Designed miniproteins, single chains. Designs and how they scored, part 100

Each design is a single chain, and the fold is of that chain. pLDDT is the mean over its residues in the fold that is shown.

## One batch from the design tools (miniprotein)

Design m3473
Fold by ESMFold2-Fast:
Structure m3473 (fold): chain A 100 residues (1-100)
Amino acid sequence: GIEEKIEELEKKLEELKEKLKQALSEGNDEEALSLAQELFDVAVELAELYKKIGDTEKAKEILEEVLALLLDLLKHSTNPDIVLKAIGLVLSVMGLILDL
C-alpha cells in the first residue's frame, strides 16, 4: 500500500542524503550533482505521497531538508554548469514548498 511505498522511499532518501554529504565532503562536484538530482526525484515522490495521506508537515520537512543540501552544493561548487543545474533544483524545491 501507500505506507509501504513511503517506507521504501524514506530509506532511499536517507541513503542518498548520506551519499550526497560524503560526495560534498570529498569535493566531488559531478557525483554530488548526480546524487542531488536522484535525491530531488525521490523527495518529490515522497512529499507527494505524504500530501496524499494529509501529512503536509512531513512533506514540508522533507523538501526543506533537500533544499538545505542543494544550497550546500551551491556553496561548494565553482563550476558554472553545476551551479546552473543546482540553481534549477533549488528553484524547483522552493516552488514545491510554496505549493504545499
Scores: mean pLDDT 88

Design m3474
Fold by ESMFold2-Fast:
Formats: sequence, structure tokens, C-alpha cells
Structure m3474 (fold): chain A 87 residues (1-87)
Amino acid sequence: SALAEAQRILEEAAARMEELADDELASLRVGTEALARAAELLGAPEAAEHIRRAGELAQRILEGDESARPELEKALAAAEEALRKAL
């Protein structure tokens, strides 16, 4: 399902947070709105909120704010947990 695939992507991103290069962060940023909308449509609005937060934080890192990395890791973990509860 789309939610299960989104959960897998979030788990992988969270596990590799310190290793995410700019291209992976850019992909996460662009994909987060689609993933958040999918989460909302599938009944996980809390997950959607955390997914959007992750996108904002990924953009901050791309703009040079490395202090956003631990916040992004927390946002991804929160999104993953919310998706697990919704599934």
C-alpha cells in the first residue's frame, strides 16, 4: 500500500539521517507533500503533520542549517510512529 511504502521510505531515511546527501535531502523535501497528502487521505493526519515538518527541516539543511539534522531525525521518527499507529 501507499502508506506501507511511505513508512518504509521514512524508516530508511531516519536510519540513514547522518548519511543523507543533498540529492537525498532534496528528494525527501519534494516528496514530503505528496506523502503527507497520502497520509491524510488514509486517515493519519498526525503522520502528515510530522512528514511536512520533515520536509521543512530537510530544506533548512539544504540551505546550510546543519543544526536541523537532529530535528529532522526526530520528525521522521514521529512520522513513522504515527503511521504505525494508523496502519
Scores: mean pLDDT 77

Design m3475
Fold by ESMFold2-Fast:
Structure m3475 (fold): chain A 105 residues (1-105)
Amino acid sequence: EEEELERVVEHARKLAPDDPLAIALGVQTAVLLKRERPDASLEDLVKAAELGIELYRAIRNGDEEKLQEIVEKLKTELGFSDEAIQQLVDSARTAVELEERRRAR
């Protein structure tokens, strides 16, 4: 499990090297999947991290259509609950708000 988490973090860093909030949402998505599905494979955890990064970016860019697509993939491909998806969306929205406040002058 520790080695799996390290691999997920490394993969997220390679996908979003200059975006620490995208990395954080990616890792959070993988950790949440492992909590809901303790038997989730490394491939599932990596995919969760990729979708978490895309989720954060879709919310950051105001791309509602892409957000809906990512939510559907989290449900259909990884088996996330509606509650878990709502937690991820809320976390991503909070991260976007904090980053916008940081950039406001």
Scores: mean pLDDT 84

Design m3476
Fold by ESMFold2-Fast:
Structure m3476 (fold): chain A 58 residues (1-58)
Amino acid sequence: DEELNNKILEGGKILSEIYFKKSKAEGLRVLGSSYGHVPELEELGKKYLEEADKLEKE
């Protein structure tokens, strides 16, 4: 469902922007979760989550 996927990505982008003001890691986690919901973007979402995990340990 392209419309649902687009709304999830848009909402995730807006929410991630709020979280990026607090922490890059938190913003990346929100982005990664949103991208992970869309099958075509799953690998990109995974990379964002890995980057967030790395930043939280630095």
Scores: mean pLDDT 75

Design m3477
Fold by ESMFold2-Fast:
Structure m3477 (fold): chain A 88 residues (1-88)
Amino acid sequence: EEREKLAEKITDLIMKAQEDGNVEKAIEEIRKLLKEAGLTDEQIDIVVRYALNLILKKVDRETAYKTILEILDPENQEKLIKERKELM
């Protein structure tokens, strides 16, 4: 419920950045949303890395939403931190 709303807000910022090219501002707003949601700096950096990639590749809304929702899952975040090679 809360995770789905957060993923939707982040996806909206990703889509806006794809349209206006204001990547830096979108990333700043995403960082603020994640910090307010109680994520650690390490978790925020993972989500921001994925968001940046989704913006630059101009990924569609559905794919962006599913990706962000998956990354916001604490189990998936722990796996990504532990296996780091998946981020390369």
Scores: mean pLDDT 78

Design m3478
Fold by ESMFold2-Fast:
Structure m3478 (fold): chain A 94 residues (1-94)
Amino acid sequence: MSPAERLRALLEETIAYLRERAAESEGERREFLLAMVEALEGQLARLEAGEDVAEVLREARATLETAIAAARAFGDEDTAAFFEEKLAEVEELL
């Protein structure tokens, strides 16, 4: 797959995971997960609009770094571990 195709797949998989976790969550944790979905859907839309893959990758990295810190603050170690895995995949593509 091209870097753009790999990033698209990563964003789509991450969005799907977060939507499932949000459906099982409530309160501030659900609001956080939905906010992350919105940010990642924005990145996916920019990628689909033909923006520079490297620029979208840098934005995705920054979003995931923030998301890891926030997930840990909520005590959501499973979601934090998932974001760490996705961050490593983004860094491999940079």
Scores: mean pLDDT 84

Design m3479
Fold by ESMFold2-Fast:
Structure m3479 (fold): chain A 57 residues (1-57)
Amino acid sequence: NEKVEKAIKDLLELLKEDGVISEDAVKGLADDLKVSPETLKKRILEEAKKNNIPVTI
């Protein structure tokens, strides 16, 4: 899903400066992308691990 992958990449660029994101922020982004918050949370954590970005949700 191109839009989801793009959104995750953009989010990770922001998280390089501040590795904390709230559950509410994940839910809002998931609603915009029309995916489940659980799925988006897992994808964010997976991509963060691949790019060695420490992220807390």
Scores: mean pLDDT 77

Design m3480
Fold by ESMFold2-Fast:
Structure m3480 (fold): chain A 75 residues (1-75)
Amino acid sequence: MPTPWQRIWEEVLRTMLEGYEAGLSREEILARVEKVIRTLGTEHGIPQEVIDRLIADLRTTLQTQFDELLEGLLG
């Protein structure tokens, strides 16, 4: 995986954790995650096609594995 994708993933996980700790809904957390991916992807000059695919892939993962991912982050 390219280094920029690891950074985007780190920020996604941080955004999920911060949103959960702030008492945000899953829908609100997912919206923030999508915004983070769009912002960082654009800043790193990643093609919009690739950004859109990453958002779709991560949204699918978060919809199917949201609780499992949070369990892993929170213990």
Scores: mean pLDDT 73

Design m3481
Fold by ESMFold2-Fast:
Structure m3481 (fold): chain A 100 residues (1-100)
Amino acid sequence: STEEEMQKLIDQIISLVDQAIKRVQAGDRDGALAILDQMSELVRELIRLAKEAGDRERAGKLALIEASITMAILGLRYDVSDEVLLKTLENIKKLLEELK
């Protein structure tokens, strides 16, 4: 079902958030950036599925998550502190858990 596909994608993105957190903590900003790019692609697929299902509220919440991922990508590129990046990633994870 579409719901089962969406739940699987949400779990995959949550796993990627945990990986991105570990990369930031290790000082591997290039590795974190690559993971955030993957997360962005999967969130766009989730937005597509939510729109096809007519779930406007979930699509809106996913759009806010996509914006947060974009801010994290910019933060990595423009030397924002690890503390701010980790807080942003933790918030992305919280928002994804709330979609379940």
Scores: mean pLDDT 91

Design m3482
Fold by ESMFold2-Fast:
Structure m3482 (fold): chain A 135 residues (1-135)
Amino acid sequence: DPAVEFARAVRFLRENLGIEATGEILRLLLSGDVEGALELARRLGADPETLATIRRLAAALETLLEDPVVAAIARTVIRNFAPINEELLERALELALRGENPMGMVGAILMSLMPPGSEDEVMDELARLLDERRA
């Protein structure tokens, strides 16, 4: 399940690199900068398992971005990046890892990377994505 693998990778990065580095790695991956994410991790002294986890996270995210809701949230995050809402992240990780609405929890994890009140921008991006896919 790519949603559960995404949550597992995010938890591993948070535990091994901390919350700030995890947020920056996620932002880089959402912008398609896998090499930038790996370089940041190397600068922070990441071991081979941490680098492998970032690659697995990138692969899971590629699959998850096929969902229009997840893609809309990702596009909104890139424009509206903010310090992580740690409470939202922790709750979403717990639920995803239990297998409870894993796709919804991926959305909540990504929403933790943007300011509160960005929901209208997510809906606008979702409408644009659905129009692009129908064209």
Scores: mean pLDDT 84

Design m3483
Fold by ESMFold2-Fast:
Structure m3483 (fold): chain A 100 residues (1-100)
Amino acid sequence: MRAEAERLAREFARAMLEAVRAGVSDEELEELYERLMHPAVKALLRELAALAAAGETDREAAMAKARERLKAEGYSDEEIEFALHFLRALPAAVAALEAE
C-alpha cells in the first residue's frame, strides 16, 4: 500500500513536470491533473482546504478531521490511507525530479 502510493505519487509528479517543461497550457495541466489524480487524494485535498478556511492551523488535527470527513463521504480506510501516503510522498517526489 505505502510503496504503491509512493510509486504513483512519483509517476504523477513526473507526468506533471514533463507537461510543464513541454510548455502545455494551464487548461491542459488541469485536464492532466483531473485524469491522473486519484479521487481519494482529490477529496483529501478538498477537505484540508475547507479545514484551513475554517481556521484549523494544526496540521495533525486537520489531517485527523479530514480523515473522519472522508470516511463520512464513503471512502474506505484503505482509500484514505492511500491518499495520506500519496500526499506525504508528493513533495519529495517533486524535489527529486526537479534535481535531475
Scores: mean pLDDT 79

Design m3484
Fold by ESMFold2-Fast:
Structure m3484 (fold): chain A 80 residues (1-80)
Amino acid sequence: TSKKEMEEAMEEARKEAEEALELAKKLSPEEKSKVESEVEDLLDKAEEAAKSGNTEENLKKVKEYTEKIKKIKEEIKKKL
């Protein structure tokens, strides 16, 4: 896996996290706190995988965490 592919994957993860957190502002305080904790945990795990090396396995992990963040974002949209 190239450095560029990892950087692009992390950029997508950060974008999806930012969008999910922005939508979470429209939720109740309790739901917002839960979403913030889940998204921050997933983003942190993606960053740890990316820092562990530009391998295909680590790129796959970053993409899997990004998909989980996207799922959270879609669940928020359904509540709005």
Scores: mean pLDDT 84

Design m3485
Fold by ESMFold2-Fast:
Structure m3485 (fold): chain A 78 residues (1-78)
Amino acid sequence: TREEIRRLGREADALGRRTADLLERGAPPEEILKVLDELTRLYREIRRLALEEGDEETARAYDRAAEGYDLLRREVEA
């Protein structure tokens, strides 16, 4: 649903800001990875819901965002 996508988007935005804060503060990798996992999960769920509603543009945007955070996760793990 569109309202669900909006709600999850706000939740993802909050986690994105927290990820930036953790990186800035030099938080332990395990803390950063936990937030990145949650953020990636939310972005993939939003993408799935957008596809369900036929919103290919939104689905593509969130798919790209999920890829970006997945790459960041790998860099933090390295």
Scores: mean pLDDT 81

Design m3486
Fold by ESMFold2-Fast:
Structure m3486 (fold): chain A 74 residues (1-74)
Amino acid sequence: DDEQEKIVESLSETEKRILQEILRNADRPVSARELAERLNLSVSTVTRHLRNLEEKGLVVREGSRYRLNKEFIH
């Protein structure tokens, strides 16, 4: 989908790195803390970018954790 491609291309380098880390854990939801530890970023920074990714439809929130939006990826 052309619109989905535009969304991915509009991502910052940090958002792309967060998305890649979520992709590596495709079978389970991940927390902002876990992503921050793996990427050597602050939890605050990761949380802001996760909110942007959620607003763009790339990830979905499950409680306090985030997962790839299967509707977007599939």
Scores: mean pLDDT 76

Design m3487
Fold by ESMFold2-Fast:
Order: sequence, then C-alpha cells, then structure tokens
Structure m3487 (fold): chain A 79 residues (1-79)
Amino acid sequence: SDTELSQALGRAQDALDRAQQALNDPSSSPSVVQQLIDQARQAVDTARQLAVGASPSVQARVDQLQQQVDQLQQQHQQR
C-alpha cells in the first residue's frame, strides 16, 4: 500500500540519518554504530520489499538508500 511504502521509505531515511550521525561522532561505540547500520539495512530491506512493482523513480530511491547503507558499512569497517 502507498501508506506502508511511504512510511517504510521514511523509516529507512531516518535510520540512515541516525547511523550516519553515529558514524560521524568519534565518541560513538563501534557496537552502537553497527546496531544503527543494521537497523538502517532492515528498514531499506522492508522498503525494497514494499517497492516491488513500484515506479522506476521509487525503485531508484530504494537503490540509493541501499547504496547509502553499503557506504556506511564500508566506512564503519575502515574506522
């Protein structure tokens, strides 16, 4: 449904923003950063499942969110 998809996209963006904030904070513990990245990944996965058959623009947004999760994970691994 449109409501579920829009909420899932919003939750994915919020989770990514929280993970990015924690990663940028040198006082954040590695375990907390990983937990937030895992939450962001789960939120993006939910949005992807709900976006099946959605417009190309929505699919592109989900792909961008997935790329952001992958980038955060890579940055965290290098930290």
Scores: mean pLDDT 87

Design m3488
Fold by ESMFold2-Fast:
Structure m3488 (fold): chain A 56 residues (1-56)
Amino acid sequence: MLTPEEREEALARIREWIAENDLRNPAAALKFATEQLEGGEVDLDALLAMLGRLFR
């Protein structure tokens, strides 16, 4: 689980990853990632894998 500060860092990295991976719905992907991090229930690497599956 990420601290609040680490969560902000994770969001910045997720935004960059979404842009680099040219996801079809980047805004929806970022919203989903933000909600998952707020729930604190998904690790960053697992979250990125889910984004790749859901938003391609």
Scores: mean pLDDT 75

Design m3489
Fold by ESMFold2-Fast:
Structure m3489 (fold): chain A 66 residues (1-66)
Amino acid sequence: SAAAEVRLQADLLVWELRRVGVVPDAAQRERLLALVAEKPLSELTVADLMRTAGIDRATAERVLHP
C-alpha cells in the first residue's frame, strides 16, 4: 500500500540519520514521515533535511551523499 511505502521510506531515512549520529525523537519522526509522504527520498534536498530533522548542513550532506 502507499501508506506502507511511505512508512518504509521514513524508516530508511531514520536509519540513515542514525548512521550519521542523529537519533530523531517522536516529533522529528512525525515530521520526517510527513516529508516523505510529500516527496520521494530521491528528491529530498539538504534544506528539507535541515528544516525537518533540525540538523546542520554538513550532517544533511552526509545523509544525502553516503
Scores: mean pLDDT 83

Design m3490
Fold by ESMFold2-Fast:
Structure m3490 (fold): chain A 85 residues (1-85)
Amino acid sequence: MSEELREKVEEIARKAAEAGYYWGFSEEQMKDLAGREAREYAEEQGKEEDVEEAKELAIETAKRTYRELKEGKREAVLNLSGRPA
């Protein structure tokens, strides 16, 4: 897997974990989201040979980030523009 793809997959995984935490996803739902997003990105970039490795890296990175958010060891960024009132 290329260094550029690895960095992007880790970024996708962290964002998926933050989104999953914000929307109240379970750890399993968040892992599924991270793995799917990483796979789709790798396929979109024409790196089909790296899809499996990218998926595994994304799941591991997202799981770690999600646990840190859930345990209060990391703060999630809240967007105030989502407030309907």
Scores: mean pLDDT 74

Design m3491
Fold by ESMFold2-Fast:
Structure m3491 (fold): chain A 94 residues (1-94)
Amino acid sequence: EIKTLEEAKKFLRDAVYRAALEAGLTPEQAKQLADNVVRLVERQLGEKLVDFVTKKDPKYASAYLLAIWLAGLELNLPEEVVRRVRFLTDRYLA
């Protein structure tokens, strides 16, 4: 059970990392993307990141979607790849 911000950050990071690898990114790119997504989501939600990963509340979806999009832009990833990572991350968070 995810109870702390650090546990929630690890869960989100692992989900994005796995999704990025399945989307065809290298392990180094996947790690950078996962770290950037976690940083951006934490900046927007803070401790509410625990609620996002445990309760799957649609209220926090916009912050998460923006974080994935911005993290993808920071790494100059094609839009199709960013969409694929988001789709796969949603599956790992479910």
Scores: mean pLDDT 85

Design m3492
Fold by ESMFold2-Fast:
Structure m3492 (fold): chain A 59 residues (1-59)
Amino acid sequence: PIDPTKISKEEAQKLFEEGQLESAELLIKKGTLSEEDLEALLKNSSPETQEKIRELVKK
């Protein structure tokens, strides 16, 4: 298990890549990732991971 309050951008990206979208969604909703951090994550993610992140942010 991870602690959403202490997770880094790199750990969040790893969660997306490993298919743990529900954990990553919680990080986004809790505001653990700043807007700048989220943009950096998207920029450095695969196209597939970017689509998953966009779907999470949509809701």
Scores: mean pLDDT 64

Design m3493
Fold by ESMFold2-Fast:
Structure m3493 (fold): chain A 95 residues (1-95)
Amino acid sequence: MEREKLLIELLEEIEEAIKNGKLEEFREELEKKAEKEKRGDLKSPYYEALLMVTNILDNGIEPSLVFESFAEVYEEEGKSEVAEKAKKIAEKLKK
C-alpha cells in the first residue's frame, strides 16, 4: 500500500513535469532519491518512475503510450489503483 501510494504521487509529478517542460529536472531528482533509498532495488517506486521518464526522454516514446504500457503492467501485477491513475494520465496526454 505505502509503495503504491508513493508511485501514484510520482506518476502525478511526472504528468506535471511533462506539462511544465521540467521532465529532465525531475529525472535528476528521481535518480538522487532512487540512489538514497535502496541501491539496486528494482522494485523501488523511484526506479519505476525513472524507467517511465527514460522511455520518454531517451527512447522518444510518446508520454501517453508509456503511461498506457505501464498501466497494463500495473493491472497485471494487481496494483489496480496505480493502473487507474496511469490510464487517466495517459488520456490527458493524448491531446
Scores: mean pLDDT 79

Design m3494
Fold by ESMFold2-Fast:
Structure m3494 (fold): chain A 98 residues (1-98)
Amino acid sequence: ALEDIEKAAERYAKLLGKKGAGIFLEAVALHEAERRGEVTVEVAIALLVAGKLLAESGDLERAIEAYERALEGLERLAPESPLVEEARKNLEKVKEKL
């Protein structure tokens, strides 16, 4: 899931730029969560990747929102995943830059 989402994110970044790709991926992830009535692991991973793109583009406030949503989903659905620690570290790093 993560590698597939990262490859999709790379393709979107090529077409839309990192900020555009981050916004688009966040929108798609949130739409999928609404459609299912819940945040899935795939949605949480997509939000993590969106947060990375937004942080790299300098949109720190939006990156924080994406990381917080990703972390909440990952901690609930896959608490033992190394992605939980990654999301937490990335969130703290972005908060330090505000």
Scores: mean pLDDT 83

Design m3495
Fold by ESMFold2-Fast:
Structure m3495 (fold): chain A 94 residues (1-94)
Amino acid sequence: SLDELRAVVREHAARLLEIAREHMSEEALKEFEELVRRGLARVDAARSAAEVLAEWLRFQSELTRLANRHLSPEAQARMYAEMQAAHERLLALV
């Protein structure tokens, strides 16, 4: 369902935010929190499963760019693993 897709995105966004809190500077974390806020707002505004997936992919792209600028390779790998887990769960629900 659409609500289940949104719940999965929110759950994984929270886990990504925990990784960011452990590994990012205060300035990078503020940028990450703002990307999360905007990404979740777009997911909440999505009207279909396809739109939720499209907004998730956009959000993942934005977070990947930030991770590449501010995280070590080891922390990047952890964040990418979490993004991959989210992607697999979302695909299983459509």
Scores: mean pLDDT 88

Design m3496
Fold by ESMFold2-Fast:
Structure m3496 (fold): chain A 66 residues (1-66)
Amino acid sequence: MKVNVAEPRRAPSLEEAARLALEAAMEGAGTTDPSQVEATVDGRRVTATAINPELQSVGIGVAEVE
């Protein structure tokens, strides 16, 4: 499943954006099978994918946004 995270308000770093996306994915994954969370921070897009909530496995991808 896919989950969209509200854009973090000018996070100071990519790590902060990734952390916020990860937390949202973890919350969604706690109930449902695989979820993907996207967030855009200061022109950068962060994508966190929860693969299996039982395993609490999450991957994080990062890309710049126009």
Scores: mean pLDDT 51

Design m3497
Fold by ESMFold2-Fast:
Structure m3497 (fold): chain A 61 residues (1-61)
Amino acid sequence: MEELLADPRKAAAAYLLAVDPELPLSEVAELTGLSRRAVSEIRRALAANPNPTPIIAAIKG
């Protein structure tokens, strides 16, 4: 969580994947400027998080 919010690109990728988990990794990578590998790792972190709501709230608030 902390690591994702420290990098605005990672925070944006986490937000996009939380809002639309079906979004292609390549599209998220293109939108955020991250590699597909970084986006894939963020998606795994979100999947492992039992409550992703704090990430969304922190990004929006």
Scores: mean pLDDT 68

Design m3498
Fold by ESMFold2-Fast:
Structure m3498 (fold): chain A 86 residues (1-86)
Amino acid sequence: MAQEILARLDALTAEAEALRARGEQTGDPSLFAQAVALYEDALALARYANFVLGLGVQPFAQDYLARLEAQLAAGRAALAAAQAAA
């Protein structure tokens, strides 16, 4: 169960990161919007995993959540910049 959730989180964040990278190359706001949505889904799943499995009491889980929140914030900033440039 925990390994399956972590694998899904890794898949969501990898897809979001790839979409964000493509958005940075093309300047397409829709790619940044898709990346943000995936980061939001990943953060919701990570918080659910923390709540259900108690992963948030582990230092590694706290660091993971902090990095994911930072990635979401960066993705939102990139989306705002792309929308302003369009």
Scores: mean pLDDT 77

Design m3499
Fold by ESMFold2-Fast:
Structure m3499 (fold): chain A 64 residues (1-64)
Amino acid sequence: VSKAKKLMDIFKQAAAGKLSKAVASGAYLVLAEGLSVEEAARIVAEKYGVDEEKMKKELEKILE
């Protein structure tokens, strides 16, 4: 599956309320902007006021 298709599927889930906007934003940073999971998790954690470690684990899970 292409990175673009995976990103679209993630955004559809977020729009439907089945996935947090924070996780969807992190996935965008990794798949579209080429950031590492660690960098994306840090940025998203700061922006959404969530735990960085938790965001890293959620991103690793959804990007598998």
Scores: mean pLDDT 79

Design m3500
Fold by ESMFold2-Fast:
Structure m3500 (fold): chain A 65 residues (1-65)
Amino acid sequence: LTQEELERRQQEFQERLQQLQARLQAVLDASGDDDIERLSALATEGQQLLREQEEELRELERRAE
């Protein structure tokens, strides 16, 4: 994988995470507790994946140095 490809993937993931967070917020404003728990878990997983992708990008950057 190239740094450019990893960066593109990271950006795409960030956009998806942002969309997921926005949807979670909308559900939070409009619905009850049941859906919030499931969506919150999904948002947490999304954040974890984003961090893992960031870590991969940093590792690639370090190796390129």
Scores: mean pLDDT 69

Design m3501
Fold by ESMFold2-Fast:
Structure m3501 (fold): chain A 59 residues (1-59)
Amino acid sequence: KTLHVHIPSSVPDRIAVGLVRRDLEEYKPDVLVLTGDGISEATLAAIRELAAEHGVELR
C-alpha cells in the first residue's frame, strides 16, 4: 500500500520527522510518497533512514 505525506513549510523539521515515524509505524506502507515545500536535506536524510529501517520504498 502507498502512503502520501505532505510536509508544508510551516511544520518544523523535528515535528515532520516525528510525524513520518508515527505514520510508518502505524500504517506500515510498502511505499511512502513524500511531498513538501522546502524540506531540508537533513530532514530528507532522516526520513530516508526511517523508511530504510522500516523496509519502505521512498518516492
Scores: mean pLDDT 78

Design m3502
Fold by ESMFold2-Fast:
Structure m3502 (fold): chain A 73 residues (1-73)
Amino acid sequence: ATAASIEREAREAEEEARRLAEEGRVDDAVKLLQNTADGVRTFASMLRDPADAARLLATADRLEALAKEIEEE
């Protein structure tokens, strides 16, 4: 997978998690975001390009932040 394809998958997970939270499925939304963030971090650790790795790590941080916001509301 490319960094761009992983970023797209992360954006789709964010959108789906927001829908799940809107429906009251908070636990499912949080799990989706946490699992996606873990996957993104794993791929980032395997990348040779530090710029691509940093971008994916920022994406994972964003997913984790959204999961925390959803869980605390």
Scores: mean pLDDT 83

Design m3503
Fold by ESMFold2-Fast:
Structure m3503 (fold): chain A 73 residues (1-73)
Amino acid sequence: MLSVEELIQAARRELELAEKAKENGDYETAKIHVENARKIVDLAEEKAKTEGASPEVQAEIEELRARVDALDV
């Protein structure tokens, strides 16, 4: 399984792809990447709860959650 840090980076990549697709009017592709990012953030939250995480890592996960929720596709 990926580390919490690797999951955070993966979620960021998916969100960047979703944002770019949305700006290009490709809402179908944007939706897929948002759904991927949401799943990865869920995994990062669960892993952080199980293993423990620093306040900085928790803040990064919260930032990603907010970004996922802000993307309307």
Scores: mean pLDDT 82

Design m3504
Fold by ESMFold2-Fast:
Parts: structure tokens; C-alpha cells; sequence
Structure m3504 (fold): chain A 89 residues (1-89)
């Protein structure tokens, strides 16, 4: 199944946010990364790119709001990528 460029970018930035986070920021980054990966899997399983992108966007938004420093910047980039993928689906 074809995963959008935006959803793929959201997953990459979610993973970077998790790696950059520490303490509370690490927990938020991990949650965002899991949501981005889950959104990608949902899009792959259902064929509904918009649903997958929405799931990724909501998780990454929670991730960046709960994060600080570099983790927050990566989570924000993931959120923007997921939002664009949802709008284009």
C-alpha cells in the first residue's frame, strides 16, 4: 500500500522527537512517535490515508505540547507533516 510522503515524514519526525526527549519530554516524544507509527499502520491497513494522518496529527500535537527543546521541534515538524497529509488526502 502507498503511504503518503507527508505521513512518512510525520513518522520520521515522531521517531526523532522520541530520541531527543528526556524525562517528561521523552515520554511525550515517545507518545507522539507511537501515534505517528500507528497512524501509518492504520492508513496501510484500512487504505484510508486521511484517517491515518489524522491519528498521527493528534498524537504528535500532544507530543509537541508536552515536549521541550529539540524534542518539541521534531514533534512540531511531525505534526505539520501529518496535518498536510490529512489535508491532501
Amino acid sequence: MKMSKGLSEAAKYGAKAAKAGTGKSMTAGIAGAISAIGGGAEAAFTGDEKKGARSARLGLRGGYEGSTGESKEYAKKGYEAARKAEEEA
Scores: mean pLDDT 67

Design m3505
Fold by ESMFold2-Fast:
Structure m3505 (fold): chain A 80 residues (1-80)
Amino acid sequence: SKEELIKEFVEFLEELIKKLESGKMSMEEALKELEKFTEKIEEKNPELGEILRDVVESLKKSKSKEELIEMLRNIINSAK
């Protein structure tokens, strides 16, 4: 369902934050993983995929890893 896909996206963002904070993933790698995840969602639900694509485009405007983490946290808090 759309709700299950949104929950999966939130859980994915929480794992990205952990990897970014631990230094196991760079900002560039995280943005690439976000794009791949959005493509998978778009295949299952094109309408939701378009919405998430806009979210990812906003995230790409982050100027540092710290800003990206903060934006990811804000999205998680807004989606819950």
Scores: mean pLDDT 82

Design m3506
Fold by ESMFold2-Fast:
Structure m3506 (fold): chain A 99 residues (1-99)
Amino acid sequence: EKLEKLKAELIEAVRNFDLDTVERILKEMAENTSLDELKEIADEIVKEISRLLRQVNEEGKSLVDKDGKELDTNQEIAHALRVIGLLLDALLEKEKREK
C-alpha cells in the first residue's frame, strides 16, 4: 500500500479515537518505512493532535468520536497522550530493528 494512504488512515484513526487502528497502522508503517520517514510521519501526527486540541480549547468546539459522541477535554488529552505513546513505541521498535 502507498505510504500516503496509510498516513491518511492514521490521521483519520487519530481523529476518531480508534487506538486499535492507530496501533495497527503504526506497526505496518514501522515494517515498511525507514526510520527517517517514520519520524516525519510522527512529527505530522503530533502537529495534527496539537492543532485539534488548540481548536477545542480556543474555539470551544468538541472533538467527536466515531459514534458521534462529543468528548470532554480530559478525554481528548488522554487520547493525545496515548497516541504519542504509540508513536514512541513504533519509533523505538523501528530503531531496534535497524540495529
Scores: mean pLDDT 71

Design m3507
Fold by ESMFold2-Fast:
Structure m3507 (fold): chain A 74 residues (1-74)
Amino acid sequence: AAVKRGAQLYQQKCLTCHGASGTGRGGVAPDLTSEQWRQKSDAQIVATIKKYLPQLSDEQAADLAAYIRTLAKP
């Protein structure tokens, strides 16, 4: 459920800058599949989302973080 809600939010808010795979667009946005992002905790990812999208609730930011984790699994 969280991943599905996060995917929908990602399509609405993140897709244009981060791309469908989360790798970013020519330096416009960070590569969410990079090792730097893979090493981040859920709390760090949520904090970054809230900085870019302060209008999102904590639950929505957590749903986005769950989806982002699916982009960079080993």
Scores: mean pLDDT 67

